# Designed miniproteins, single chains: the designs that were tried, part 60

Each design is a single chain, and the fold is of that chain. pLDDT is the mean over its residues in the fold that is shown.

## One batch from the design tools (miniprotein)

Design m2080
Fold by ESMFold2-Fast:
Structure m2080 (fold): chain A 95 residues (1-95)
Amino acid sequence: SVDDYIKQLESEDYEVRAKAAYRLGYTKDPRAVEPLAKALEKERSPYVLFALLTALGLLSTLPEAREAFEKLSKSKKKYVAKMAKEALEVIEKEK
């Protein structure tokens, strides 16, 4: 379930964290946006960082994720803020 994947984002195994991020992105559940964003703030592995950003990009197709991405657009992490702004552009183009 989505909750199980969210728990796996806290795994000590970087491959488990990366796979959990991709699974959350593919579920397209807007509840995953905030947990993925929090994982980005703590993550040190470039491999997992790219998985987290990819998952957030997949969730950017969901109009209900708009509020979460608006919060991320104010992030002090430049690549996170840029990704969130690009996600908002995708959301604005959806019906």
Scores: mean pLDDT 77

Design m2081
Fold by ESMFold2-Fast:
Formats: C-alpha cells, structure tokens, sequence
Structure m2081 (fold): chain A 72 residues (1-72)
C-alpha cells in the first residue's frame, strides 16, 4: 500500500539519521544497539500487519545499526 511504502521511507530516513548521529559521536554503542532492538520489534509488528515494505526497511536498518555498533 502507499502507506506501507511511505512508512518504509520514513524508517530508512530515521536509520540514516541514527547512523549520522553515531558517526558524529552523539550516540553510544549501547544507544545504537537499543535502536536496533526497537527496529526489530517494529519489523515484527509491521510483518504481522502485512506491512512488508516497512518490515523489510526496519530489518535492514536493525542489521546496519548492529554492524555499526561493533565498529564504534
């Protein structure tokens, strides 16, 4: 749906913003991990509701944030 695609874009933008804040030293590794945990929960909720684009964006975002946290 259009709403699902719009929500997916908002999640991707949020993930990019979190990555930028972390690279600027404004978020700790733990805060980045906490954000990844929240995205995984959001992905499960989105998938249960059939919001597959949003679920995919949140799952990819969580993976990127967990990889970033290991490098901080």
Amino acid sequence: SAADEEAAKQIAALVDHIIQLAREGRLSPQQVQDAADQLEQAAELARSRGWDATAKAAEEGAKRLRELAKEL
Scores: mean pLDDT 90

Design m2082
Fold by ESMFold2-Fast:
Structure m2082 (fold): chain A 81 residues (1-81)
Amino acid sequence: MEEKVLDPSYKASKKKQEELLEFLNKHLPTFKYKSLEEAEKDPFFVLMARLFELKHPNEPFKEEDLPELVAESVVLLNKLK
């Protein structure tokens, strides 16, 4: 799992990235991404999108899954220091 999330050749699907962006803008106003292009410039968003697709490939994202996704993405981002 971790190896795929940190693989620079692995890119989350555009659909999953757009789904995550819409969800974050709706439920976490602190993220305030104006567009997918702006969000893709943030390494944190890129890692969240990859992790989201790997954990929830066949199921719609739920509000209850958001705190765990954010926490795991922070841990992964810190490993890339």
Scores: mean pLDDT 70

Design m2083
Fold by ESMFold2-Fast:
Structure m2083 (fold): chain A 61 residues (1-61)
Amino acid sequence: MKEELDREVREALILIQATVASLAAGVPEAFDEAYKAGLENLDKPDSEIRKIIEEVVEKAK
């Protein structure tokens, strides 16, 4: 129950982070790849997931 709630919250944060990063960079088409990359790295700390999302978006510029 607690672990499931934490996962849902983290998935929601990844959605927000991927959306904001792709829009701020002017590459909304990078959203799907950034969001997927974030979800595939849920076993990593949130700081590393954020960096992965930012790196995916940066490569799309």
Scores: mean pLDDT 78

Design m2084
Fold by ESMFold2-Fast:
Structure m2084 (fold): chain A 62 residues (1-62)
Amino acid sequence: MLVKVTLEPVYAGDVRDLLREAGFEIVDAGPTYIVVDADPEEVKELIEKHFPEVKFKVEEIG
């Protein structure tokens, strides 16, 4: 399932690295977003565990 993560650009690199380390496929990325082929709940939980202070939005796009 394609999921879009939207967040502040300062955190985009760190969150992308986290998702890659967790084994998720990064489909696309920009300054304020990352698109992954994953379950939205798993993505949300992983980011909340490692970056609890980061504000982000997760939405299904595929």
Scores: mean pLDDT 83

Design m2085
Fold by ESMFold2-Fast:
Structure m2085 (fold): chain A 82 residues (1-82)
Amino acid sequence: SSAEVLAELLEAADRYAEIVRRALEEGRVTEEQEKELRELRERVAALMPQLTPEQQQQFRDYVQQLNEELTPIGEEYDARLA
């Protein structure tokens, strides 16, 4: 169901935020962390089209809240260079 997909996406967002926070605290990203972050991004991309417009908005709002806490300068740019 779309509700189960939304729940899985919210869990993926939480896991992503946890890894990013830990990497920031350590001042480095491990190969294992980079792999898990990539896998989480791929899962989000695959599952997002299965949500209703309302659920997509709920997910975006949730991700925005997480990003407000964890947005480092240049993070997305650095991820593209790997």
Scores: mean pLDDT 78

Design m2086
Fold by ESMFold2-Fast:
Structure m2086 (fold): chain A 85 residues (1-85)
Amino acid sequence: SAEEAEAKGKALEAEYKANGNDRELGEKAIEYFEKAGELYEKEGKYLEAANSYGRALEIRVEMGLDYEEALEKTARNILLYLQTL
């Protein structure tokens, strides 16, 4: 589920930060947050999707990884959320 992927992402993000931004933990956190974002988006939960993609984006930038797709997905889900108000 989206909630399970988000929970795993958050746990891995906490371990990533606690271990001096360990690359392997950061990459796993990104995978789970991006999976959570995808699943939330499919459910029409655009704010939760944007938050999940945004966390992946933050870790990508911090690790010096390509971030353009995560930025685009974050921005798109923010715009979709605003359209539901």
Scores: mean pLDDT 88

Design m2087
Fold by ESMFold2-Fast:
Structure m2087 (fold): chain A 85 residues (1-85)
Amino acid sequence: GSHMEMEKLRKEVEKLRDEIAKLQQDQLAQNKTNSAAAIKKGEELRKKYEEEVQKKLDEMNANLDKRISDLTAKIKKLEEEVKKL
């Protein structure tokens, strides 16, 4: 994966986490007003964003694993070239 792809996923996770935090604040406010309908809607939206965050984190981890694997292979190739000297 590219550095730009990783940064894009990181920014998407940050945006989703910010939206989750806003929904959590809205839920706290609605709990004080006993607005059951607004609380329920907030719970549904939060779960959707939490699932999206997890998906993005899984994508970031997969991208990071690929970068680690690529670097490890590159290091091994360089070590083999050095040993031929």
Scores: mean pLDDT 78

Design m2088
Fold by ESMFold2-Fast:
Structure m2088 (fold): chain A 87 residues (1-87)
Amino acid sequence: ELEELFNRLGELEGQALRNVVKGEKTPETVETLRELAELSRKVAEYYRKLAEELKESDPAKALAYDIVAKLYEGIARWAEREIEEIE
């Protein structure tokens, strides 16, 4: 379910931010960041697909979904960069 996915993303984002801010350069932090990146990419792909499907019938909604996809792509890129800094 989409709601469960967003709840999990929020949990992972909070955990990743807390661990990074505290300087917790542990395997657990890397694992959390990898899961955050993976799920954020998955959500971005989902909204990209919806945006493409709606381009013809509802351009305004397609634009909104495109914005959401870009947001999660950004979160994934941030998490990926943090992993590179730790590794």
Scores: mean pLDDT 81

Design m2089
Fold by ESMFold2-Fast:
Structure m2089 (fold): chain A 118 residues (1-118)
Amino acid sequence: SMRERARELIKRAEELVKQAEKALDNGDYEKAIQLAVQAVRLAREAIRLDPEFTKEAADVASKALGIAAQAAYKMGRFDEAKELQRLADEIRENAEKGDVEGVIAAMDRAEQLLEKLA
């Protein structure tokens, strides 16, 4: 079912966030960013399969972006780090308002920025 697939994607994204935190703690900033991109992509796909997971997907994506922002800051990419933090906040705000399209749009912008950093 689409609901079961969406739930599995959220679980996989949460695992990638944990791996990204470990990479950040180990000073592997590029790996932390690569794992964060994957987590955001899975969270976005979960919303596409079942929009009822938008809040859970937004939570996972915003955590991934927070880790990526810290990694970008450590790499001297200060403007990108600030933009990732702003996108994380935008994702949360849109999720709280029930603006699914706004959450997806912010996730898409975050993916583009993360790909440029990796």
Scores: mean pLDDT 91

Design m2090
Fold by ESMFold2-Fast:
Structure m2090 (fold): chain A 80 residues (1-80)
Amino acid sequence: RLSLALFLAGLLIRDLKPKLTPEQYEKAREKIREALQAFIDGNVDEALKILDELAKEFPEVKETVERYKQALEDAYRIAK
């Protein structure tokens, strides 16, 4: 679970880097870090909210962010 969250965060950062300016990249990286911390703390809804805000701020990467949000939700729901 924790390893998967770290892996997904790394992939998201990698996929966003070529689509963003250096300033946008730093802001996106900060939000991804906040989302990862919320997920580690067990606050999955807060993590998804932060990723939704990221997608709204950077429409260029909205599709990519939404894919990672879906992967995170699916990973959480597997325990159902």
Scores: mean pLDDT 75

Design m2091
Fold by ESMFold2-Fast:
Structure m2091 (fold): chain A 64 residues (1-64)
Amino acid sequence: NLDDPVSPEMLDRFRASVRALLDADPRVSEAEKAAFLARVDAARTVGQVVEVGADVSSLLVSRQ
């Protein structure tokens, strides 16, 4: 359910995945990385995590 709260362990794992994806692309700026990681840290629901993941994927696809 998209309204379900995100567990701390799920958020920690998601943060690590987002960091790894952004670090893998040298064209992503430090400001862009900071902005996405801040969005991960602010996420409270599964839906917010899904939205951040979709936006990260869209950014990386646009750089390919």
Scores: mean pLDDT 81

Design m2092
Fold by ESMFold2-Fast:
Structure m2092 (fold): chain A 73 residues (1-73)
Amino acid sequence: SEEDDKAATEVAELAKKSAEEAVEEGRRLGEEDPRGQLARGVGAGLAGIALGVAKLLGSEEGAAIAEEALERA
């Protein structure tokens, strides 16, 4: 279970970093371009997907919530 918890947190942290980097880079590259807004949205989507993956490793309820959010997006 400790290995599972570590894997879940590691995936979540990597997803958070990736999403934050994508959002920030999107702002920098496309601050005046709609493509920048799209890049920020993609970053948020990646975070949602990774949150769903994290559930498979240790957060069953959190994953259900993430799936609902993704389906309604």
Scores: mean pLDDT 59

Design m2093
Fold by ESMFold2-Fast:
Structure m2093 (fold): chain A 68 residues (1-68)
Amino acid sequence: GKVTVTVIGDRPAVTSAGRILKKGESISFPASTAVISFSSDGKTLVVKDTATGEQLLGSAEDLEITVT
């Protein structure tokens, strides 16, 4: 299975590797190693791949999460 994050709003998402994802762009992580969390205010979504240490950060309102 995989966790796919798609940017659906005007604010870009960023990865810890310096990649910027704009509206309509997506990234996938293995579901077995992906951890999804929110900031304490619920406004920021964080997806971490525990196998690589890679993280994606973005506005929760501007991101769509699909799990397959």
Scores: mean pLDDT 85

Design m2094
Fold by ESMFold2-Fast:
Structure m2094 (fold): chain A 65 residues (1-65)
Amino acid sequence: SMEEEREIVEAHLGLFRLALRRGASEKQMRLLGEALVSNLKKMGISEDLIKEFEEGMERLLEEAR
């Protein structure tokens, strides 16, 4: 369901946020982001929700400056 897909995206964004809070490097964050997007695609998550995830990652990176 769309609700389950959204929860999966939120969980993946939570993992990205955790890595940032733990002081992962810019290179580590880029590689993690690529791996998380790849995982969401393999799970069949909708393109719209993947876009929301990518926008969420970009926002978190901007805030961590």
Scores: mean pLDDT 87

Design m2095
Fold by ESMFold2-Fast:
Structure m2095 (fold): chain A 78 residues (1-78)
Amino acid sequence: MDPERFDAEVGVALAEIELAVAKIAYEKGDTSDLDWIRRMAERARELAEKYKGIDPQSAADARRVAEELEKLLEEAEK
């Protein structure tokens, strides 16, 4: 396995876990830390950019995670 590709896949998996936690918090009505969700969205965007030259699939997955976190932020701020 390519170490850079493995690191990218692990990075995406961790971002997916963060997204799942954010969704659970939102569903339970816990919107007390919107800054945390914002930081996770920013991190996912950074991962998408970083992986763009390494693994296009991981870059696409990280971008999707960022988009879903950003949408969750918009909904939580209403």
Scores: mean pLDDT 80

Design m2096
Fold by ESMFold2-Fast:
Structure m2096 (fold): chain A 56 residues (1-56)
Amino acid sequence: ATKFSSVEFALEGITKKYSVEQLAQWGIDIMNGKPPPEVIYEVDEATNTAIIKDIV
């Protein structure tokens, strides 16, 4: 699994629906190459950023 330099949330609805602690944990897990199965993300290869698009 590839480690990422940063994580971003694409939808404001995600950041308003979930706690700061939950969002931070998902970001850490994705950066460490352990993306949770419920998290849908896209990779920006130019900046090595994982962009969270949705939560299922």
Scores: mean pLDDT 72

Design m2097
Fold by ESMFold2-Fast:
Structure m2097 (fold): chain A 91 residues (1-91)
Amino acid sequence: SEAAKERAAAAVREAYAELAPEIPAEERPQVEAAIEEALERIRASTAETALEALLEAAAETGRALADRLSPRAAAFVEEVFLRAAELLKKE
C-alpha cells in the first residue's frame, strides 16, 4: 500500500537521523547519496509491494551505491537499514 511505502521511507529517514551524528563528516555525503537512492527505490515500487520487501530492495540499492562511492559509507548504510528494520518491529 502507499501507507507501507510511507512507513518504510519514514523508518529509513528516522534511522538515518539517529545515526547521522555518529557518521564522520567526510563520509556523510556518500551515505546521504546512498540513502536518497534507497528512498527513490521505495518511491518507484508498486503500492502492492510488502513492507519487508520494500526495505530489502531499498537496502540493496543503497549498499550498491555506497560500495561504489566509499567502502566506509557502505558500512554506515548497512547500519541505517538494520536500525530501520528495528524501528518497524516496535509493537
Scores: mean pLDDT 82

Design m2098
Fold by ESMFold2-Fast:
Structure m2098 (fold): chain A 66 residues (1-66)
Amino acid sequence: LTEEEKRRIVSEVADKLLAGEITPEEAIDILEKHGITPQEAARIAFELGRLEAANAILKAWGKRNS
């Protein structure tokens, strides 16, 4: 995946997450299937101004890794 493709995927996933169309756990599964780590996705979401999505991804990842 190119950097541009990663940003597009993260943006789409973040928008769906904020709309309540998917759960944070589903968002992580989608991102991982595309080879994007939860930490990388959260950073990209933060850079795109999607702070709520970035926080939701990090919280779900923390619970999953506990």
Scores: mean pLDDT 81

Design m2099
Fold by ESMFold2-Fast:
Structure m2099 (fold): chain A 99 residues (1-99)
Amino acid sequence: MLDEAIEYIEKNRDTFKNKELVDKMIELLRKAKEAFDAGKYEESIKLLVEAIQLAMELNDLRAAALFLKGIAEVYEKMGKTEEAEEYRKQADEILKKLN
């Protein structure tokens, strides 16, 4: 969920070397949640994709997986169940590699 993704990044902010990229990521996640809460699902997905790109640049695969789950939640809310399941599977595959 988007709240879990935001909490993870904020809680772990001090562990990241590039604070400017982390702060930009937090801003993108907060904007994505605002768009989601406002029913602007396509905008929310766009912002989450940008956040995933930053997570990959920071080499934080756990953050990327959490953001993929966020995209899945948005697609599920749109009634696009097949797309939601695909993004959940991608996130789960990443998380399995981190164990």
Scores: mean pLDDT 83

Design m2100
Fold by ESMFold2-Fast:
Structure m2100 (fold): chain A 74 residues (1-74)
Amino acid sequence: PAPSAQETLAVAKELVDYAEEQGKKNNLSRSEIDLIIQRGIEAMARGRREGKSVEEMLEIGRREIDKELERLVK
């Protein structure tokens, strides 16, 4: 079954917190951190539409954030 709205919001919050922490560690600008957050949330939302679980949505969002981080810091 698809995650509830509350569960989806909780995953989104974890992804925002993760992107903020990683962006700060890598000395990214505010605009770069905001972009990474947006990309992570978009990937998570796509996963939700594809019927992914809460755990899978979190993993998908984190992978997208990590990909964007790698692109920006290398």
Scores: mean pLDDT 85

Design m2101
Fold by ESMFold2-Fast:
Order: structure tokens, then sequence, then C-alpha cells
Structure m2101 (fold): chain A 80 residues (1-80)
């Protein structure tokens, strides 16, 4: 899926400590969020937490935390 491709791009960006590539992948993920299923959004949230745990760069961690918050807000809106 497009979401899985964007997630792989985000994971590679975290491994390379590439903030620009990570931000581009996160923007793609955000554009795909409204059409993603609840199950896909929950998996995405879990993967973002795992990426954050491996990140050592504060800017990378901040970008991942902001993406995670966006996913949680989307899940909250759809739970109503």
Amino acid sequence: SELERALKEAEEAVKKNDLKALQEAIDRIKSLLPSASREEQLRLAQRLVEMGAKAKDPEIQKALNEAYSAVLEQLRQQAA
C-alpha cells in the first residue's frame, strides 16, 4: 500500500538521521491518513512509537512525536 511505502521511507530516514527525508515521508503519511482504515492508523501509531524509541537525534524525535500526535487526533475524530 502507499501508506506502507511511506512508512518504509520514514524508517529509512530515521536510520540515516535524514530529517528532510523524514519530513517528506511524514507529509505523505498525513495526506494518506484520512483514507486509511482505523486498523491502518493504529499500526501507523505503533510504528511511529517504535521509530521514536530508536531515534537519538532530538529533531528526528520531535518530528516523529508531532506525526504521532496527528495520528492520535485522527483516530480520536474517527472514534466519534
Scores: mean pLDDT 82

Design m2102
Fold by ESMFold2-Fast:
Structure m2102 (fold): chain A 66 residues (1-66)
Amino acid sequence: AFPPGLRVEFYDADGNLVGVLEARSEADLPEVIARAKEIADKLNLTPEQRQALVDLARGLAREAAR
């Protein structure tokens, strides 16, 4: 489980911020998942890595619903 208020930032190999995953409620789940997919596409992640990022987004939305 993620602690309340957790914000996850993603950087490329050059240290540039490519995206942020943050949820304030479970209603944000579709937006957080869309952001996770955008980050995965920008970083050219494998299908397995992309799925792990989507799973992280789901976890953040569940934590925000507490």
Scores: mean pLDDT 74

Design m2103
Fold by ESMFold2-Fast:
Structure m2103 (fold): chain A 89 residues (1-89)
Amino acid sequence: MLKAVEPSEEQEKILEEAAKIVEEIIKKRKLSFEEQKRLVEAVNRALQTALEKNDIEGLRKLVELLKENIDSPIEELIKKVEEFAEELE
């Protein structure tokens, strides 16, 4: 079953960058499985919201938010990502 709306090539590149940053955060912070799950779910929600709105700038801002918070406590990062997703709505 194919998704009715697929990401553009530009959106796919941003999604790959976001995924790489999340992987780096997980490795650097040595996140537990529960923390990894919560982070991935929060990031995926923000990405889905931006994609549904075709908001390329929103996707880029999410990537920058992740980069700026790579050393932040995980609870703070998750909260910031969730707040960002709400602002996109």
Scores: mean pLDDT 78

Design m2104
Fold by ESMFold2-Fast:
Structure m2104 (fold): chain A 108 residues (1-108)
Amino acid sequence: MDEKIKELTKQHEETLAQAYKLEAEYIKTGDKSLADKAQELFLQSARLEEELARLYGERGDEFTEGVHLVASAVLRTTTPKIKSTKSKEAAAVNEKLAKINEERAKEL
């Protein structure tokens, strides 16, 4: 079970990093196909958070279950298409978030 949680956490971090990279590229280029791909990855990340919540709940860790459910809800409300496509600052924030998630994935 610990190995499954570790693997799902790694998949989540990698998926979220990809989502932020595509959103950053969308902000720079205005290519709406990148926004669509980023949204799909944010939704995939939300599903991985829901699976992690289920596993922690099965262990009786209700606090960590709740944390992952809140994270899933936040990811499901993420809409790349409503962000400014010409904001250098917004692109830089998404690139930093991608790097953080990549570094977390490497530590797992």
Scores: mean pLDDT 81

Design m2105
Fold by ESMFold2-Fast:
Structure m2105 (fold): chain A 81 residues (1-81)
Amino acid sequence: MEELREELKKLAEEVLDVAQKAADSGNFDYDVEATLLMIEAAIALKHIDTLSEEELQNAIKRLKEWLERAQKLYDEAVADK
């Protein structure tokens, strides 16, 4: 169980970091999308101690998806000329 909490925490921190970089690099639209991802990651962290094993596994899957979305936003923001 503790390994799942550690994985969730690491993923959420990565989402927060990448999403913040996307927000900083982009215009209004990128900032809005990135901020929503940051809110979702922060909420997952707030509930980490109350989540069951199944809920932790589901949250980890969602965080991986959010990390991919955050990375895509950052890549697009940086590539935008």
Scores: mean pLDDT 81

Design m2106
Fold by ESMFold2-Fast:
Structure m2106 (fold): chain A 66 residues (1-66)
Amino acid sequence: SKRELAIQRAIDFAVGQALNLAKSKGLTPEKITVEIKGNEITVTVESKDGKVEVKVNLEPFLEALS
């Protein structure tokens, strides 16, 4: 469905952003967690030396598929 495609695109984007942020901080990713709450997607990248979190809204991805 359109919503499923939007969710997949939003997750791909959020994971990419979180991994880039972790890399910029010199962190080696050990665990990636994706959480969806309504229209909010939260990606957490954890390492032994710290963690980063990226939040994206699903609405722009739904609109792009309109």
Scores: mean pLDDT 85

Design m2107
Fold by ESMFold2-Fast:
Structure m2107 (fold): chain A 102 residues (1-102)
Amino acid sequence: ANEEDEKAVAKKQAELLRELAKTTDDEDVAKNYEALATVLEAIAEEKEKKALTAEGKEIVFDGKTKTMSEESLKALEEAEKLVLEHEKPKAEKLLKEKEELE
């Protein structure tokens, strides 16, 4: 994949995260989905973008250099963890439904 393909994938992933933010009833999870989408949009646009997590931590990502500070990386990891912990019960429910439908 070339650089243009990478940007196209990042843009599509950002759009999916924005849609997930709209469909969740949890405002903190929605805010973290939007923060994750902002990082991907920075990659797609090759620009520096800033996002605020639900915990009030700032993520600053330079999409052109694909770099962020250690503080921003930690904030991003914490945002991802919160989203994953919220989605885990939903994934377990889907797995049980699949076993029941055999």
Scores: mean pLDDT 76

Design m2108
Fold by ESMFold2-Fast:
Order: C-alpha cells, then sequence, then structure tokens
Structure m2108 (fold): chain A 72 residues (1-72)
C-alpha cells in the first residue's frame, strides 16, 4: 500500500546505509526475486493475481534500477 514514490524513498534510504558489497548482494537477490515473480506471472491465470504480480515486478524493477545507479 506504499506508493511508488514512497517505496523509492524507502529504497534510497536503505541504499544510503549499505556498503558496496551489501549493495551487490541486494542486487543479486532482487534479480532472483524478479525472475521468480516473472515465472509466477507466466503460470498465473487469475486476472487480479496477474495484475498484482505485474505491480510487484514494477516495484522490484524500480529497486533494481536504484541499486544499479548506487553501484555505478
Amino acid sequence: RLSMDEFAAQVRAVIATLSPAELRALLAHLRQLRDYLQQQLAAETDPARRAQLQLDIQYVDLAITLVEEAIA
């Protein structure tokens, strides 16, 4: 129930506390989570659940982008 802007602000706050090694570990975990959610979406037939999975993937993709920017 967080907005994308609220979520992005929380992710940025967490990123500011992490070392480069922790950021790389977080990035690897987020990529695994994205792959898992994409597999769930491919198998899901319920439209409401598919919409929720698509939203979850959008949040994870935003987090990946923010972590990648912090590492670069």
Scores: mean pLDDT 87

Design m2109
Fold by ESMFold2-Fast:
Structure m2109 (fold): chain A 106 residues (1-106)
Amino acid sequence: STEERLRALLRRITALAHEMIHDLLEEGLISEEEANELIAEVNRRTQEALALLDAGDLEGALEVVEEMVRWLKEFVEEKAPDNEKAREKLREMERLVEEMRRLVEE
């Protein structure tokens, strides 16, 4: 179903976000406190998007995910603008968001 495909894409986006945050922490670009706050916020937004998918609000779920990826992009551009690994993961997250948008628009 469209909902199952959206859940799979959301899981991939969340995994990439977690990996990016852990990479930034391991490289010393963010503090442990900043990493914990970022992970908590990613998890909160993921839970919000999942609840919207459970309610059949596909457009609402997409909006939450788009805002989460935008927020992460702004954070990386401010803290680690030249970090190639983070930029690569952000590009993949943006690609997955575009895939989610196509599914919602069908």
Scores: mean pLDDT 90

Design m2110
Fold by ESMFold2-Fast:
Structure m2110 (fold): chain A 69 residues (1-69)
Amino acid sequence: MIEKLVEILKAAKDAKEAAEKIFALGYVPLSDIKKAAEAAGWDPEEVMKEYIRLEIEEGVELLREAATK
């Protein structure tokens, strides 16, 4: 997993693109994202912030479904 994340980070032009590609892989632990970002020479906080934003959007949708009836 981490090796694949590092490859994505090295190929990405910015943290947003990297986060979108990682999110498209399915669920990935934040610890793996942090390690991969550090290994790829990225600021792990920037990549994690973008990934968390995507998770929040999905989480809000799940909460909306759970709150319906």
Scores: mean pLDDT 74

Design m2111
Fold by ESMFold2-Fast:
Structure m2111 (fold): chain A 65 residues (1-65)
Amino acid sequence: SIDFADFLLELAEDLKSENPELAKALSDLAQAIKANDTEAIKKALEELAKLIGEDIAKEIEKRIS
């Protein structure tokens, strides 16, 4: 969803100074969602799982599936 991708971009901007790695991962996921790029979405979710854990990454995946 574009609305969800826009939310992720806003969250990434808010976190950019405090957690630049997480901000980048959220931005990468949002861009992949907007592009409807399944391989990029998968890669971005793998990076998010490394940063915030697999359980949270799976919940995000369910929202974009």
Scores: mean pLDDT 82

Design m2112
Fold by ESMFold2-Fast:
Structure m2112 (fold): chain A 80 residues (1-80)
Amino acid sequence: SKIDEAVERIRKVFEEYFETGDLEKAMEEIRKIAKEAGLSDDEIEQLLRVFRLAARYYEETGDKEGALEAVEQHARYVLS
């Protein structure tokens, strides 16, 4: 589905972020994916806020799976 495709693309951006640490690059890629998926500006900003919180959680804990799950769950809600 379009939702599953967008969520997969977001997961790949987060996986790249785990390797590079480039938060600004990851946020711009997520903004692009969300815009292409038809999210409103407010929904895009909410998704980016969740991504920043998940990235901070990962930086504090090293928990990649927990960070990915948080972003995926939110992305599915705003895309449905």
Scores: mean pLDDT 84

Design m2113
Fold by ESMFold2-Fast:
Order: sequence, then C-alpha cells, then structure tokens
Structure m2113 (fold): chain A 67 residues (1-67)
Amino acid sequence: EAEKHFEEGKRAYERGDLVEASEHFDKAIAEYVAAGKTDDPLFKEAVENEIRVGVEVLKEAVERVMK
C-alpha cells in the first residue's frame, strides 16, 4: 500500500534512518505509479521527501570522501 509505505518512510526519517526512509518513499512512489495515481498530492510529497533524503545521503557520502 502506497500510503503505508509513505507513512513508514516519514517514521524512518524521524528516527534518522535515511536509507530505510529512502527505501519506503521509493516503494510508495512505485506503487502510486503502478496505480496510475501520479496526480495524487501524496505522490508529490513522496517524491519531494525521496529527493530530500537522497540529497542528505549524498552530502554525507561526499563529506566522508572529501575528508
């Protein structure tokens, strides 16, 4: 269920589990696409949250490599 994955993604993000948050948002996005619900506001929120988490993961990876 897309909405449940979205909720679990937000919960993982609140715990600081960025990888788990990304996986849940990715699953939510995939389920919204499969259901043809790309106009759903929760789909847009899932995409925005996935981008936010991805940016944080990339920043941490870049900082680790640069030091």
Scores: mean pLDDT 78

Design m2114
Fold by ESMFold2-Fast:
Structure m2114 (fold): chain A 61 residues (1-61)
Amino acid sequence: TVRSEHARLALDALRAGRLPEALRHMGKALGIPVGTVRQLVAKGPVEAGLLVEEVRRIAEE
């Protein structure tokens, strides 16, 4: 699906250290604006980790 493809692209960008690209793809995978993804990640490592975990789950769809 388009959603799972964006999730894979997000994980690839995270591994490569391309953070702006990763956050954009995370937003597409999660169905939320990239600004919202950025705000959630900025709250700290726990919330960032939960978002990445959900993205990993979507990537397996």
Scores: mean pLDDT 85

Design m2115
Fold by ESMFold2-Fast:
Structure m2115 (fold): chain A 82 residues (1-82)
Amino acid sequence: LDEAVEEALRAAEAALPEAEALLASHGSTDRVKAEALAVYAGAAEVAARIEDPELAEEAARRVAEIFLERHPELREIAIAPP
């Protein structure tokens, strides 16, 4: 699980440039959605590799929580929409 979580975190971070491009194109109209998409896209990619659906859900949830802890500026946006 820990290895899967780390891999999902890398995937989430790799998705950030796409989310930033969406924000730039739309003038922050869907700011919360773009940030959430980056986090969940990364988690979903690694979760798909996990054969156990329960572990897949747990990995996705933990990745979102740890990712937001590493990127505190996104925490208030992703988990507490305005």
Scores: mean pLDDT 59

